# Designed miniproteins, single chains, continued (5): the designs that were tried, part 94

Each design is a single chain, and the fold is of that chain. pLDDT is the mean over its residues in the fold that is shown.

## One batch from the design tools (miniprotein)

Design m19455
Fold by ESMFold2-Fast:
Structure m19455 (fold): chain A 58 residues (1-58)
Amino acid sequence: MSKEQIRLELLLGVFKIARDSILWVAERSKNPEQQQFEKERAEELEKEIKEMEKKLKE
C-alpha cells in the first residue's frame, strides 16, 4: 500500500464525517434556503467521496 493510498483513506474518512455533519445541520434547519445550501455542500462532498473510493478500488 502506497503513502498516497493511505492519505486518500484518511481524507475519505474526514470527508464522510463532514458530509454527515452537514446533513445533520440540514435536517434540523427550518429554513428551506439553508436546507438547500447545506444539501448542495453535502452533494459536493459526496462527489469527492465517490471519486476517492474509485481511486482506492483501482
Scores: mean pLDDT 79

Design m19457
Fold by ESMFold2-Fast:
Structure m19457 (fold): chain A 56 residues (1-56)
Amino acid sequence: MSILELQELIKKNIPAQTLLEQYQFPKELIIEQLKNLKEKGYLTQTQYEKMIAEIN
């Protein structure tokens, strides 16, 4: 699993459920990268909260 690939998919607004089911990324890794991308300004607060709620 590539962290770069995960970050690119998140930036493309791929649903968190798809990241879990189709790409088989670990839930914890998705959560960590969502937080990192939000901190770097690549995700809005609203988008971040939506994706965290979806995957939680």
Scores: mean pLDDT 81

Design m19458
Fold by ESMFold2-Fast:
Structure m19458 (fold): chain A 110 residues (1-110)
Amino acid sequence: MLSDAEVRRDVEVARELVRKAREEKDVSKSASLLSAAGIYASIARLGGAEKEAKRVMGEVYEVSGEIHKKLGDLEEAVKHYEKAAKYYKESGDEKAAEEARKKAEEVRKE
């Protein structure tokens, strides 16, 4: 239903929003950027870019895990890192999946 160009643009917008969320110092603004990134990734997935959309969702949950860790919400940080690992694995990015899993284990030790 979406053109390949529109789907590709949605993936690129989602990735840019994740990048901005990582640089954002305000937690509420960062969370809003991640929410927007998730919406664009979901639209891209519906348009057929499932692998790329899952990769972006991995990035969304990884940044969200970092935010929860900074706020002291360690249980939520673990859950978000585990969800990031799942999305990375489903996208075929085994390296990113392993790194996200390692972050979850490091938080569990706290």
Scores: mean pLDDT 86

Design m19459
Fold by ESMFold2-Fast:
Structure m19459 (fold): chain A 55 residues (1-55)
Amino acid sequence: SRKTLLEVQIKMLEIAKDTIIMLKEKGAIPQEQADKEIANLDKAIEELKKKLEEE
């Protein structure tokens, strides 16, 4: 169902966000770049959660 697909997509983006946070903490990527990527992922997660609430 569309609801299940949205839940999976949200989970995938949350995993991606956790990965960027981990890379930032380990110094593998610049802090400013990591913060921008995290902000972009947070926006995408928020949009998908809004769509999930509409289902």
Scores: mean pLDDT 86

Design m19460
Fold by ESMFold2-Fast:
Structure m19460 (fold): chain A 59 residues (1-59)
Amino acid sequence: MVEELRRKGEEAIEKGDYETAIEYIGKLRELGDLETAEELADRLDDDGVELPPSLRPPP
């Protein structure tokens, strides 16, 4: 299930659908997969998209 959410999040980022990508990052965090959520959040940051602090755990 986590693998599917990661794939859909990555696909949304590749398509430029950042709203959908943010939604999947939120779902990953709800499931407790903070590592995958952080990876997707870093991809959005690399693309110049600022995320809410709640989706980027503090270092």
Scores: mean pLDDT 73

Design m19461
Fold by ESMFold2-Fast:
Structure m19461 (fold): chain A 74 residues (1-74)
Amino acid sequence: TEELIRLANEHTVKGFSYASKGDYEKAQEHLLKAAEHYEKAGLTEAAEHLRKAAEYAKKGDLDGASEHVNRAST
């Protein structure tokens, strides 16, 4: 479980790194991978928030993406 959460956090960081460079497609890809790792860890609500963050990141809405990532960290 801890390893899956660590992988989810790593992909979340990579997602925002790509978003900060304007690569919204890669940002979405990594945030969706983070969601998948949270889902496997049994953290369904966290996974749903990361999927929402991925939608906002794809649109270039980094404020919306950040709000949902913060919601995932419960």
Scores: mean pLDDT 83

Design m19462
Fold by ESMFold2-Fast:
Structure m19462 (fold): chain A 58 residues (1-58)
Amino acid sequence: SIEEEIKKLEEELEKRMKEILEEMKKKGDTMEAMIEAFVRTSEEISKYFEKVKELKAK
């Protein structure tokens, strides 16, 4: 179902967000690392919403 597909996309997003956080931790506690993490997280969230939109359009 569409709901099951959306849940899988949510789980994938959570996994990617955790990876971004781990990369931020490796770069240290700097403003630049935080901004990079924010930008990458925003990109992944945007990809998630586009995929959800495509699923709902079908």
Scores: mean pLDDT 81

Design m19463
Fold by ESMFold2-Fast:
Structure m19463 (fold): chain A 93 residues (1-93)
Amino acid sequence: DVITRWSQGYRDVMTDLRDQARRRGDTDSTRVLSRGRNLFQQAVDRGQQGDNRGAIRLIRQGVRTGRSIPNPDLRQQFEDRVRQITQDIVDQG
């Protein structure tokens, strides 16, 4: 399922960036990234249940959360990786 795969990709980005923020001692970015990770996990769960509309709404919330990451390097990594995943999904669909 494309939406579930999309949500999984975004969740994994948030997880990796959260771990990077923790290693840097960036507590504020860690908090934002943990919130975003949870939103994308909920999107995965909704997609697996066939609630594609709910999954897309949660993806939008997760993306907005990612754009609020306080650390500019981690925010840029989020934007770049999310863009790449979206492009890969569009190219495969």
Scores: mean pLDDT 87

Design m19464
Fold by ESMFold2-Fast:
Structure m19464 (fold): chain A 90 residues (1-90)
Amino acid sequence: AVAQGHDLILAGLAALAAKDYAAALAHFSAAIAILGSSDAIALTGLGTALFNLNDYASAIAAYQTLLKLHPNNTTAKANLAAAKAAIAAK
């Protein structure tokens, strides 16, 4: 189970590098289901995939969950700010 979750994180990261955001979303969602919602890499990847799919509200939710667990995560703070700015620019 844990090895499968880590393989899904690696697949999600590869999908992000390929700009296949739908595949990245599927892989990171599956990884979170196996590893739990506290995995920082999976939550960061999920938020990034959602942001690039223009689902800014769901991206904000993912980054807020990450920041509750890791309040000093600078990547989550920057990505949360970017997602909020994307909504505010409408």
Scores: mean pLDDT 82

Design m19465
Fold by ESMFold2-Fast:
Structure m19465 (fold): chain A 61 residues (1-61)
Amino acid sequence: SMMEELEKQAKEDLERGLRVVRTHGDQRGLSPEERARLEETVRRGIEAVLESRKQEAKEKE
């Protein structure tokens, strides 16, 4: 279903985003607190996008 596809995409986007945070954190020497804040920002952003896409999919179904 469209909802399952959106959830799968969000999981993939989250994994990629967290990988980027980890890589940049290691390269730039970010503190654990700074990394946690970036990870939270990534998670919230992806959740917001997923909810928006789910809402749009329902409207157009």
Scores: mean pLDDT 80

Design m19466
Fold by ESMFold2-Fast:
Structure m19466 (fold): chain A 89 residues (1-89)
Amino acid sequence: MLAELGRRLLEEVERAEKQLEAARQDLLSMGLSEAAADEVLALVKKALEYLRKAAEALLAGDEEAAREYLAKAAALLQEAAALVEAALA
């Protein structure tokens, strides 16, 4: 089970990484400055890095490491969302 979850998470991370430039254009079209969009994307990129580490931990059967990396990714995504909200206010 863990290896299958890790494999699926890795596939989703790879898809998200390929969409980062499109996401940048979406943020700019929503009214974010280039500086704000780049800050948001830097946080998202770090979150994807932790999600990749979580996927690798799941593939290795390390549930503890996977939970830690998932929590770090979630915190970064919440920070990115807060920056988008602040930039659009």
Scores: mean pLDDT 85

Design m19467
Fold by ESMFold2-Fast:
Order: C-alpha cells, then structure tokens, then sequence
Structure m19467 (fold): chain A 69 residues (1-69)
C-alpha cells in the first residue's frame, strides 16, 4: 500500500513536470488514492481520513513543483 501511494505521488509530480495542470492531475489521481486506501484499511472512517491527508499532500507537492517549473 505505502509503496503504491508513493508511486501515485511520484506520478503526479512527473506529470506536472511535463507541463500538466496541477489541479487536473490531483483531480485524476484523487479517486485512485481513495480506492487504494479504502481497499487496504478495514475501518472506513480511518480510510477516508487518511485518503484526505494523502490527497492534500499530493496537491501541495504538485502545486510546489509547478511553481518551480
């Protein structure tokens, strides 16, 4: 799970480095992050809370990457 989440974060950064819109990248990757956490974590409330944290982390990282490009 953690390795798959890290892979999605790296995918987001690479896409933004190639010139994709950070907001669109987050929008497309958010359901994949939520699906991974819902599948891996038996507690739905905890899965949702962690998904929100990872999505927010992704947004911040891709926005920061876009600012430097």
Amino acid sequence: MSEELERLLKEGVERVKKGEDPEKVVEELEPRIRALLARAIPDPARAEALAELYVESLRKVVEETAEKV
Scores: mean pLDDT 80

Design m19468
Fold by ESMFold2-Fast:
Structure m19468 (fold): chain A 80 residues (1-80)
Amino acid sequence: MKIKVKLTDGSVKEIEVPEKLTVGELLELLREVAGASDEEVEALREYFKLLGLDENTPVYFEEDEVIDLADVKKAAEHLK
């Protein structure tokens, strides 16, 4: 299925994801396919850690779901 990734520069990328993948696999796809920076990928990893999700945790998406990396970075900085 396709999801949308909004990068911190405001650009939006559409990527193909399987119905089931792990947090680690998602981070790899964002880096390799969506062109996310190392800082954006690390911000998302930290955000998932704050939610109690590790790299082996499965995540699920619906068609046209949006991941906003600018919002994720802001949330990760706000959450202790």
Scores: mean pLDDT 79

Design m19469
Fold by ESMFold2-Fast:
Structure m19469 (fold): chain A 107 residues (1-107)
Amino acid sequence: DPEAEEARRVARAAEEELEKYREEILELLKEAGLSPEEQERELKELRATTVNLAVRYYERGLSPEEARRRLNEAIQQRQKLGILDPVQVKLMQIVTEAVVRALERLR
């Protein structure tokens, strides 16, 4: 199935781009007071979020620039609502970079 194969390629690209930030993510989570087990759980959730966003945006035919714009708008809206702390903002910015770089590799 060509679509399933493309989704797997997008997922791998997203995971590889997020892995470049592994040490930064774990340090941010440690600074937020999470245990090593909680840090690994949150990292797995960030991988799932990054993969799901990259696959969805790829399937919808979004350019890397459109994906960046939409993700930045989502971060700004959540910041305006006061629902993101500084660590969460940094984590969402890392997810944004991983998604955008994955799409750049595949377009």
Scores: mean pLDDT 88

Design m19470
Fold by ESMFold2-Fast:
Structure m19470 (fold): chain A 60 residues (1-60)
Amino acid sequence: SSERLQLALSAVLAAASDLKAKLSREELINIAREVARQAKDDSELVPLAEELVRRRAAEK
């Protein structure tokens, strides 16, 4: 849903800022889509966003 994707994107942006991860807009959006797809409820959005951002940042 659009609302869940917006919440996921907010969580991904916060995680990227906290980790100082240098990710492109497209990478952030793709991570947000994956977070929204994998999360079973909204309580999983933040921890999943932090994990996926951390993993993507480690590839740089």
Scores: mean pLDDT 82

Design m19471
Fold by ESMFold2-Fast:
Structure m19471 (fold): chain A 60 residues (1-60)
Amino acid sequence: SMALEEKVREALEKEGIFSEEDIEEAIAFAEALVETMGISEEAAVKVAVDVVLITRRARE
């Protein structure tokens, strides 16, 4: 949904993440979590953001 996409984008931007690739992957992951697992949009945003942050830290 557009609302989920915007929430993921805003949450990543607050963490200083402006990479379009990372944002698009996080949005796709959050959408998959809502559709496949039936979790709330709020929980999906948190999980997707955390995965991006962990992945970026692991690359450094």
Scores: mean pLDDT 82

Design m19472
Fold by ESMFold2-Fast:
Structure m19472 (fold): chain A 71 residues (1-71)
Amino acid sequence: LTPEQEREVNEALVLIHAAVAQIAESRKVGPEKAKEIRDKAYEAGLQALEASGGDVETAVRAVDEAIKKAL
């Protein structure tokens, strides 16, 4: 990843963290399950970003899909 891609990924991570916290709070998901969802979402996002050559939109969609699939 380039420094610019790293910055965009870090911004996405903030959103992922907020989403996981909301899931834990509202859906009664335990900390262990919340961490599993976050880890899968992060991995999917990074792989999509690398595969697309830095397309943040593609990475964000991969993150969203991973979260939905893990719920």
Scores: mean pLDDT 71

Design m19473
Fold by ESMFold2-Fast:
Structure m19473 (fold): chain A 57 residues (1-57)
Amino acid sequence: MRVSERELMDARGVRYRVTVTETEGGVLELTELNGVMGASAVRATEGFEAEVEPIAA
C-alpha cells in the first residue's frame, strides 16, 4: 500500500485534507465522498482509494 496526502478545495472554497491510498490489487471501484456537497468530490480511481476530511476554518 502507498499513502499520499493532498489538500483540495471544493466549489464553495472549503478546503479538505485528502488521504489517497493505493491498494495492492490495483482494482478500485469509483467511490465518491460520502455526504460532501459540491463539485469537488474526490473519486477513487483504479489503484487508489481516497479519504477526505474537512479542514475547519
Scores: mean pLDDT 46

Design m19474
Fold by ESMFold2-Fast:
Structure m19474 (fold): chain A 67 residues (1-67)
Amino acid sequence: MLQELAEIVYRALRENPDRASLVQLAAEKAREGGLSPEQVLEVMARATEARNADEAMAIVEEAIREA
């Protein structure tokens, strides 16, 4: 259920608000790259562990290439 997964990701972001912008950017880039909502959610979940934009972008790039 995509909505429930998205809510879980958003809850994780509240633990690290500073990363919210990075995860949001990763989600936007994943959507622009043509990934499905489920793939975007996976990218968002992985991006919650990123510490900077470069790491978030690397996660997006890998997900797009695997798609």
Scores: mean pLDDT 74

Design m19475
Fold by ESMFold2-Fast:
Structure m19475 (fold): chain A 76 residues (1-76)
Amino acid sequence: MKTYRLPRTLTTPGWTFEPENPKPGDVLKVYYNGKLVSTATVLDVDEYSMVVRYDPSKLLVPGGELRRAGRFISED
């Protein structure tokens, strides 16, 4: 599993989070056009971003969103 920083709000059309207001310990579900594409565990939440752990074999969010909020923090 890899740890990444995500924005708290996605700007790329079609991409959404559930829950929309995640907190540490939540399982984040990521949808694209209404379909579940990946899940992640929320580790920390900031004013503008959140730290999540997820399966790197799945596309979590578009690369532009990862670049906006930060980058890969740690792996394994």
Scores: mean pLDDT 68

Design m19476
Fold by ESMFold2-Fast:
Structure m19476 (fold): chain A 78 residues (1-78)
Amino acid sequence: FEEVLDKVRKVLEENIKNPVTLGVADIALAVAYADLKNGVPEEEALQYLIRVLESLKKENPEDKEAFDKAIEVVREAL
């Protein structure tokens, strides 16, 4: 679980061009790390993260490739 979140963070940090979009993505990841710490089931937390990342992709079309790569990492873990 933590290893998946670490990979998602790296993908987003390396591929997002807009620093404001990166800030919003970091907040979404912080929620996912909190879910991990609070014992939320991995599958449930990762499915929720996919929905958040897809929402961010729609709101930030300039960074869609970064979100597509991040979503792929999460889906491969499910």
Scores: mean pLDDT 82

Design m19477
Fold by ESMFold2-Fast:
Structure m19477 (fold): chain A 76 residues (1-76)
Amino acid sequence: MAEEVERLMREAREAALAGDAAAARAHARRALELALEALEEEVKDKPEEERKRLLEEAREHGERLIAALEAVAKAA
C-alpha cells in the first residue's frame, strides 16, 4: 500500500512538473484515496471521534497537496 501511494505521488509530481494538471490531479487523487483506506484500517481501534478527526485532517492535507500540484502544473 505505502509503496503504491509513493509511486502514484511520484507520478503526480512528474505530471505537475511537465505541466499536465489533469494527470497530476488524477494520480494524486488516487494516492489520497489509497492513503485514506490504509489510515482508516490503521485507526479502526481508536474511538470514533478520534478516527473521524484523523481521517478529516488527512483528507484536508491531501486536498491542499492536490491543489498545490495543480498550481505547479499551471505555472510550469
Scores: mean pLDDT 83

Design m19478
Fold by ESMFold2-Fast:
Structure m19478 (fold): chain A 83 residues (1-83)
Amino acid sequence: SKSKEVELIKKSIEKEIKEIQRQIARMKRFGPISPEGKAALLARIDGIIAEVKRAIEEYPEYSEEFKELLKEAEKLRKEVEKL
């Protein structure tokens, strides 16, 4: 069903966001942060943002739930830019 598909997509995206949060925490603990490492992390976050935007287009009836994940991913991007 669509609701089960949406739950699996949400869990996948949430797992990716949590992995990025853990990487940011590790990079902050073990400085200095390389420009290459920062660029790689930004690229990964941009991938998550693109995935969430595709999910909003494919499942517009669940757009509010995905918009929350989009906001979280955009916050992570701004946090990494400040590293």
Scores: mean pLDDT 86

Design m19479
Fold by ESMFold2-Fast:
Order: C-alpha cells, then structure tokens, then sequence
Structure m19479 (fold): chain A 59 residues (1-59)
C-alpha cells in the first residue's frame, strides 16, 4: 500500500542520511530528512503527518 511504501522509503532515506552525515541534534536530522523527502517527491502533507507522529506520543 502507499502508506507502507512511504514508511519504508522514509526509513531508508533516514538511514542513508545518518550514514552520509553526522548531526549534532535531532532537529538537524529531521530538517535534513524533510528536505530529502521533498526531493524524493513525498508530499508536504505526508511529511507533516509523519513529523506529528514523531512529536506526539502518548506515555
């Protein structure tokens, strides 16, 4: 499904970014991830949904 494909693609991109560069903060990593996802054609709406899930966690 589209959602599963996008999740896997996001994970692969995040892993590649982590291997290509070292980041001093999670914010820097997330900003790099957002830029790479936009370059790959992922919609801003889906990126916002993903980032919302990462920031909002019930504990």
Amino acid sequence: SDTIEEVYKIGEILNKISLEQSFSSGDELLEALRQRLLEEGVSQEKIDELFDKLRSRPK
Scores: mean pLDDT 69

Design m19480
Fold by ESMFold2-Fast:
Structure m19480 (fold): chain A 89 residues (1-89)
Amino acid sequence: SRAAAMLAAGEAGDLAHVEALIAALSDPDPETRRAAARALRRIGVEALEKAREALEAALSDPDPAVRRAALEGLVELGVAKLVEAVAKV
């Protein structure tokens, strides 16, 4: 369907930005790191999965807002993976 094609194109555009957002989690500016973590959460579980290692590193970030955003993203990823695992059992 046309709606599915447009959604897939949007997802492909968002995924093209995931690598840049993962790099932004290591930016010297804490505002940029906070924005990157929140943007990865907005894109969804696929982005969080790709960013898992960077988000785990961000749990040790000196900025508490970055640590909170990273934790929230990892919790969402963990819940999504648990739901997927339970569905397979």
Scores: mean pLDDT 73

Design m19481
Fold by ESMFold2-Fast:
Structure m19481 (fold): chain A 90 residues (1-90)
Amino acid sequence: MLEEIERGLIAEVEERFKRLNVETLSPEQLVEALTEGLLKQGLSEETAREIAEFAVEQALKLSGKETLDLREARYAARIAAEQVARLLSE
């Protein structure tokens, strides 16, 4: 389950970078991408956004930047996947 959720969220993030043809995303753009990925996993919009915001905040703290590159965005996707796996393993 965790590996499948992680793959799905990473794919959503990678598709967002490809569609926008950018090297970095703003925190708001990454929150939207992760929220869309989490909705596809069956989460409510409220829970999806809370998890996305948490994951992006953690990635920003480690990067020390105002925007996130693809590596940092994938890290945020992994954090989000771990939170979802905990909820679904109940």
Scores: mean pLDDT 83

Design m19482
Fold by ESMFold2-Fast:
Structure m19482 (fold): chain A 70 residues (1-70)
Amino acid sequence: APYDEAAALFKEAGEYIEKARQALSNGDAETARKYAEKAIELVKEAGRRLGVDIETPEEFERILAEAKAA
C-alpha cells in the first residue's frame, strides 16, 4: 500500500540523514552532501506516494547547507 511504502521511505531518509551527520562530523563534506540530498529526495518521494506536500525537516536542510558550505 502507498502508506506502507511511504513509511519505509521515511525510515530510509532518517538512516541517510544520520549517515550524513556522521560524514560531516568526520570532515567528509562531499559524502555528507550526497547522503543529505538522498534523505531529502526520499522524503519528497514519500510525499508523492501519500499525495501530500511534505515539508522537508529543518534538520535535513541544515545538514545539507553545512555540507555545501564546507
Scores: mean pLDDT 82

Design m19483
Fold by ESMFold2-Fast:
Structure m19483 (fold): chain A 79 residues (1-79)
Amino acid sequence: MRLRVTIEAETEEKAKAAAEEVIRYGQQLGEARLERFEGTTAEVLVELPTVLQEVAFAVMAVGIGVEYGVKSVKIEEVP
């Protein structure tokens, strides 16, 4: 299944650091890449093989956002 993670931060550096960590974790579970980076907003695209890995990824992505002090992390399923 394919997920889009949208990270909004107060600074470009925070958005980039959080996005890189989300990509690194996503790559351990399946496929992950940066889809878009514009100003302080990063979009990461992740493809995961199972629902259990999706749940694990979602929990970790939110945790990364909190640790890196980002404004918001949005996770949505995409075609």
Scores: mean pLDDT 84

Design m19484
Fold by ESMFold2-Fast:
Structure m19484 (fold): chain A 74 residues (1-74)
Amino acid sequence: DVERALRALAEQVRRLAAAGASPEYIAQRVYRALAPLVGEENAKKIAEKVKELLEQGKVDEAVRLVVEEGLRAA
């Protein structure tokens, strides 16, 4: 269930950001989790966007983007 996996990943992003994990570390974990679901190219693009949003403190936008872009790419 891709939607369930994406929602779990989005919650992981929220938890890691709340714990003070770096945008780079979170983006690497997003890439690894998404690559088998949406392919390496799409996973890389989504991970880069997540990193940019987290660098700006936009956690809610990063969480939403994982689900929306992940479902679109799946």
Scores: mean pLDDT 88

Design m19485
Fold by ESMFold2-Fast:
Structure m19485 (fold): chain A 65 residues (1-65)
Amino acid sequence: KLEELIQKARDLIDEAEKAGGDPELVSEAREHLKRAEKAYQNGDLEKAVKHIKEAIELAQRALEA
């Protein structure tokens, strides 16, 4: 479910921040998460999925850097 993906993105961003990941990538991931949440609330599921994917990718990169 889309709500579960939003929660997963949030959890990954929080883990990246706690692990001392790249703060610029963490910040960018949080912006995409906010956009995903707004798109979801507005019923724009396509846009929500796109921003969730970008948030997850940025959070993963922050953890790997």
Scores: mean pLDDT 84

Design m19486
Fold by ESMFold2-Fast:
Structure m19486 (fold): chain A 68 residues (1-68)
Amino acid sequence: PTLPPQPPVPPREVIEAAIERAKNDPSLTVEELAEFIRELLKEKGYPELSDEQLRAVAENAKALAEME
C-alpha cells in the first residue's frame, strides 16, 4: 500500500524541544516560540517552515505544555 504524502512538519525532536521550552517558560509568546523553532530548524539543517507553519507549531506546543 502507498502512503499519502506526509504534510511538512518539523521533526519530532524539534516539536519536543518546543513543548519543553513552552513548559519551562509559559510566559513565552507564540511569536517568540515560533522564532525559537525557526532557529532550531536552521541550526539542525532542516528545511525552513513558513511563518504560518511556525506559528501553528508554536501554538500547538504551547497548548500541549499548558495541558500538562
Scores: mean pLDDT 75

Design m19487
Fold by ESMFold2-Fast:
Structure m19487 (fold): chain A 92 residues (1-92)
Amino acid sequence: RKEKLREWLEKLLEVAKQNGDDETIAKIESLLEKLDNAQTDEEFEEVRREIEKIADEMALKGNKEAFDISVDIGVEELKRAVDLVFERREAK
């Protein structure tokens, strides 16, 4: 949901501010604007993919908060994939 994407972006923004990473701050602010203007599932999915990319890049630089966000995003995607597989298995 939009609120969950916004929560991840705000957490990543605080991490970027603590690190003085002006480029990442600008990227996150741009994504917050895109999220505020998003109305379709496709637009929300695009924002989610960009959030995941930023979290992964920051985690690779050794940031634990970004790593925790990356894991949270991955777990949500895995839950959706597992639910889809389970539903398919129950279908005739």
Scores: mean pLDDT 76

Design m19488
Fold by ESMFold2-Fast:
Structure m19488 (fold): chain A 56 residues (1-56)
Amino acid sequence: SVEKMEERVRAMRPESLEEGRRMSEEIYREGVEELVKEGVPRKKAEEMVREAMRRA
């Protein structure tokens, strides 16, 4: 769910800017793939994950 993505972003504790960027990219990829697996079209899944991560 998108709420799960928001929670993951809030739970991030990166040691550097580069690590934070990599962690954010990983959360985004995992979120999109999870929604696509649940039947959400990829384009819509990408939009939903981006909005969830912005709200976090």
Scores: mean pLDDT 78

Design m19489
Fold by ESMFold2-Fast:
Parts: C-alpha cells; structure tokens; sequence
Structure m19489 (fold): chain A 92 residues (1-92)
C-alpha cells in the first residue's frame, strides 16, 4: 500500500510538471501576447496545475481516489487549463 502510494505521488508530481512545461511552451509561442502577459499566464497555468496535483495527492493519501483516477483527473484538468490559455491568447 505505502509503496504504491509513494510511486503514484511521484508520478502525479512529474506529470504535473510536464503538463506545466508543455503549456508554458504554448504560451511562449503566442504571437499576440506581450512578455508581461506571457509571464502572468505561465504563472497562472503552473499554479492551477500544481494546486490540482497537490489536491489529488492529498485525496490519494486519504484513500479517497485511486492512482489511475488521480492521473486521469490531472490530465483532464491540464487539458482544461490548456484550452483556457489558448482562448485567452486568441482574445489578446
């Protein structure tokens, strides 16, 4: 039990960091955003993903969610953050 939880926590953390890095690269590619707007969006996207990962880790530790469900919820949340970032880049 404990080893499986520790492994799942590490995987959630790593996956969250990879999602944040990918979205940050998308923000850097936006032609219509200023450098200040890019930095603000990167911080917001990173915080949103890492906060969700922390919430899912807490639920996993409490036995409220499986590792598979936690990873799926993280991936879904990252996709929503990416869509919000793309929509905001299109508006600016």
Amino acid sequence: MSRETVFAEAELTMRALLHAARIEDLIDSAENLSEEEKEALKKRARDAILDRAAELIARLEAGEISAEEALAELDAHAAEVEAEVEAEAARA
Scores: mean pLDDT 83

Design m19490
Fold by ESMFold2-Fast:
Structure m19490 (fold): chain A 76 residues (1-76)
Amino acid sequence: SLEEAIKELEEKKKEIEKKIEELEKKIKELKEKLAKNPDDEELKKELKELEFEKEILEGIKGIIDGLIKLLKEKQK
């Protein structure tokens, strides 16, 4: 049913939001380390990789949000 599909998508969205929060915490910690060592190329690389991963997850979350909205509109 549409209700079951919406619930499953909302559950997947919550899983992605949790991963984004974990990445935001790691990004903050790396930014604090990089502020103390601004020429650390390995920290810069790690930060860039985590920021890219977060961007991808935010994109996926946006797609899921769009699908939830579409399915809710089809309910009436």
Scores: mean pLDDT 87

Design m19491
Fold by ESMFold2-Fast:
Structure m19491 (fold): chain A 65 residues (1-65)
Amino acid sequence: VKPEIIEEVVENINEEGIEAIIEQLEKLGHHELAEALREAYENKDEEKLKELVREGLELLNKAQE
Protein backbone atom coordinates (compact mmCIF):
# COMPACT_ATOMS: atom_id res chain seq x y z
CA VAL A 1 0.00 0.00 0.00
CA LYS A 2 1.32 3.44 -0.94
CA PRO A 3 1.67 6.15 1.78
CA GLU A 4 -1.06 8.20 0.03
CA ILE A 5 -3.58 5.38 0.55
CA ILE A 6 -2.56 5.03 4.22
CA GLU A 7 -3.18 8.75 4.80
CA GLU A 8 -6.60 8.50 3.08
CA VAL A 9 -7.59 5.61 5.39
CA VAL A 10 -6.29 7.49 8.46
CA GLU A 11 -8.41 10.57 7.60
CA ASN A 12 -11.58 8.50 7.02
CA ILE A 13 -11.17 5.86 9.73
CA ASN A 14 -14.25 4.81 11.71
CA GLU A 15 -14.85 2.36 14.59
CA GLU A 16 -15.25 -0.61 12.21
CA GLY A 17 -11.97 0.25 10.47
CA ILE A 18 -10.13 0.59 13.78
CA GLU A 19 -11.43 -2.81 14.96
CA ALA A 20 -10.39 -4.40 11.64
CA ILE A 21 -6.85 -3.01 11.96
CA ILE A 22 -6.62 -4.22 15.60
CA GLU A 23 -7.79 -7.72 14.56
CA GLN A 24 -5.23 -7.95 11.73
CA LEU A 25 -2.40 -6.70 13.96
CA GLU A 26 -3.29 -9.32 16.60
CA LYS A 27 -3.31 -12.07 13.95
CA LEU A 28 0.21 -11.02 12.89
CA GLY A 29 1.46 -11.04 16.51
CA HIS A 30 1.65 -7.24 16.93
CA HIS A 31 -0.27 -7.44 20.22
CA GLU A 32 1.43 -4.41 21.81
CA LEU A 33 0.53 -2.10 18.92
CA ALA A 34 -3.03 -3.52 18.79
CA GLU A 35 -3.43 -2.76 22.52
CA ALA A 36 -2.01 0.78 22.12
CA LEU A 37 -4.41 1.45 19.23
CA ARG A 38 -7.38 0.22 21.30
CA GLU A 39 -6.29 2.42 24.23
CA ALA A 40 -5.95 5.53 22.03
CA TYR A 41 -9.44 4.88 20.61
CA GLU A 42 -10.95 4.45 24.11
CA ASN A 43 -9.22 7.65 25.33
CA LYS A 44 -10.38 9.59 22.22
CA ASP A 45 -6.80 10.75 21.66
CA GLU A 46 -7.28 11.72 18.01
CA GLU A 47 -3.62 12.63 17.37
CA LYS A 48 -2.29 9.38 18.88
CA LEU A 49 -5.04 7.34 17.19
CA LYS A 50 -4.07 8.66 13.74
CA GLU A 51 -0.38 7.99 14.45
CA LEU A 52 -1.04 4.39 15.56
CA VAL A 53 -3.45 3.69 12.67
CA ARG A 54 -0.75 4.86 10.24
CA GLU A 55 1.87 2.66 11.97
CA GLY A 56 -0.51 -0.33 11.96
CA LEU A 57 -1.31 0.04 8.25
CA GLU A 58 2.42 0.27 7.44
CA LEU A 59 3.06 -2.97 9.36
CA LEU A 60 0.15 -4.72 7.60
CA ASN A 61 1.54 -3.56 4.24
CA LYS A 62 5.04 -4.90 5.09
CA ALA A 63 3.54 -8.26 6.16
CA GLN A 64 2.17 -8.68 2.61
CA GLU A 65 5.70 -8.39 1.14
Scores: mean pLDDT 74

Design m19492
Fold by ESMFold2-Fast:
Structure m19492 (fold): chain A 67 residues (1-67)
Amino acid sequence: MEKILVLTTKSEEEQKKIKEELQKKYPDAEITVIKVKDAEEALELAEKIQREEPDVKVFLVADFPIP
């Protein structure tokens, strides 16, 4: 089963919508949405997860700029 982790700065209501939309696209995936305070926290958490669990797909859904 594919594991998808979503890191977001969005509100709890937006988190629920994100989870529902992703679950609809990936019905067999285990989707977990985590609220982060900013881009720095999201990046640190994403790097840690990719280092420990490389098979987990990490999505960033936030209002921070992408380089």
Scores: mean pLDDT 75

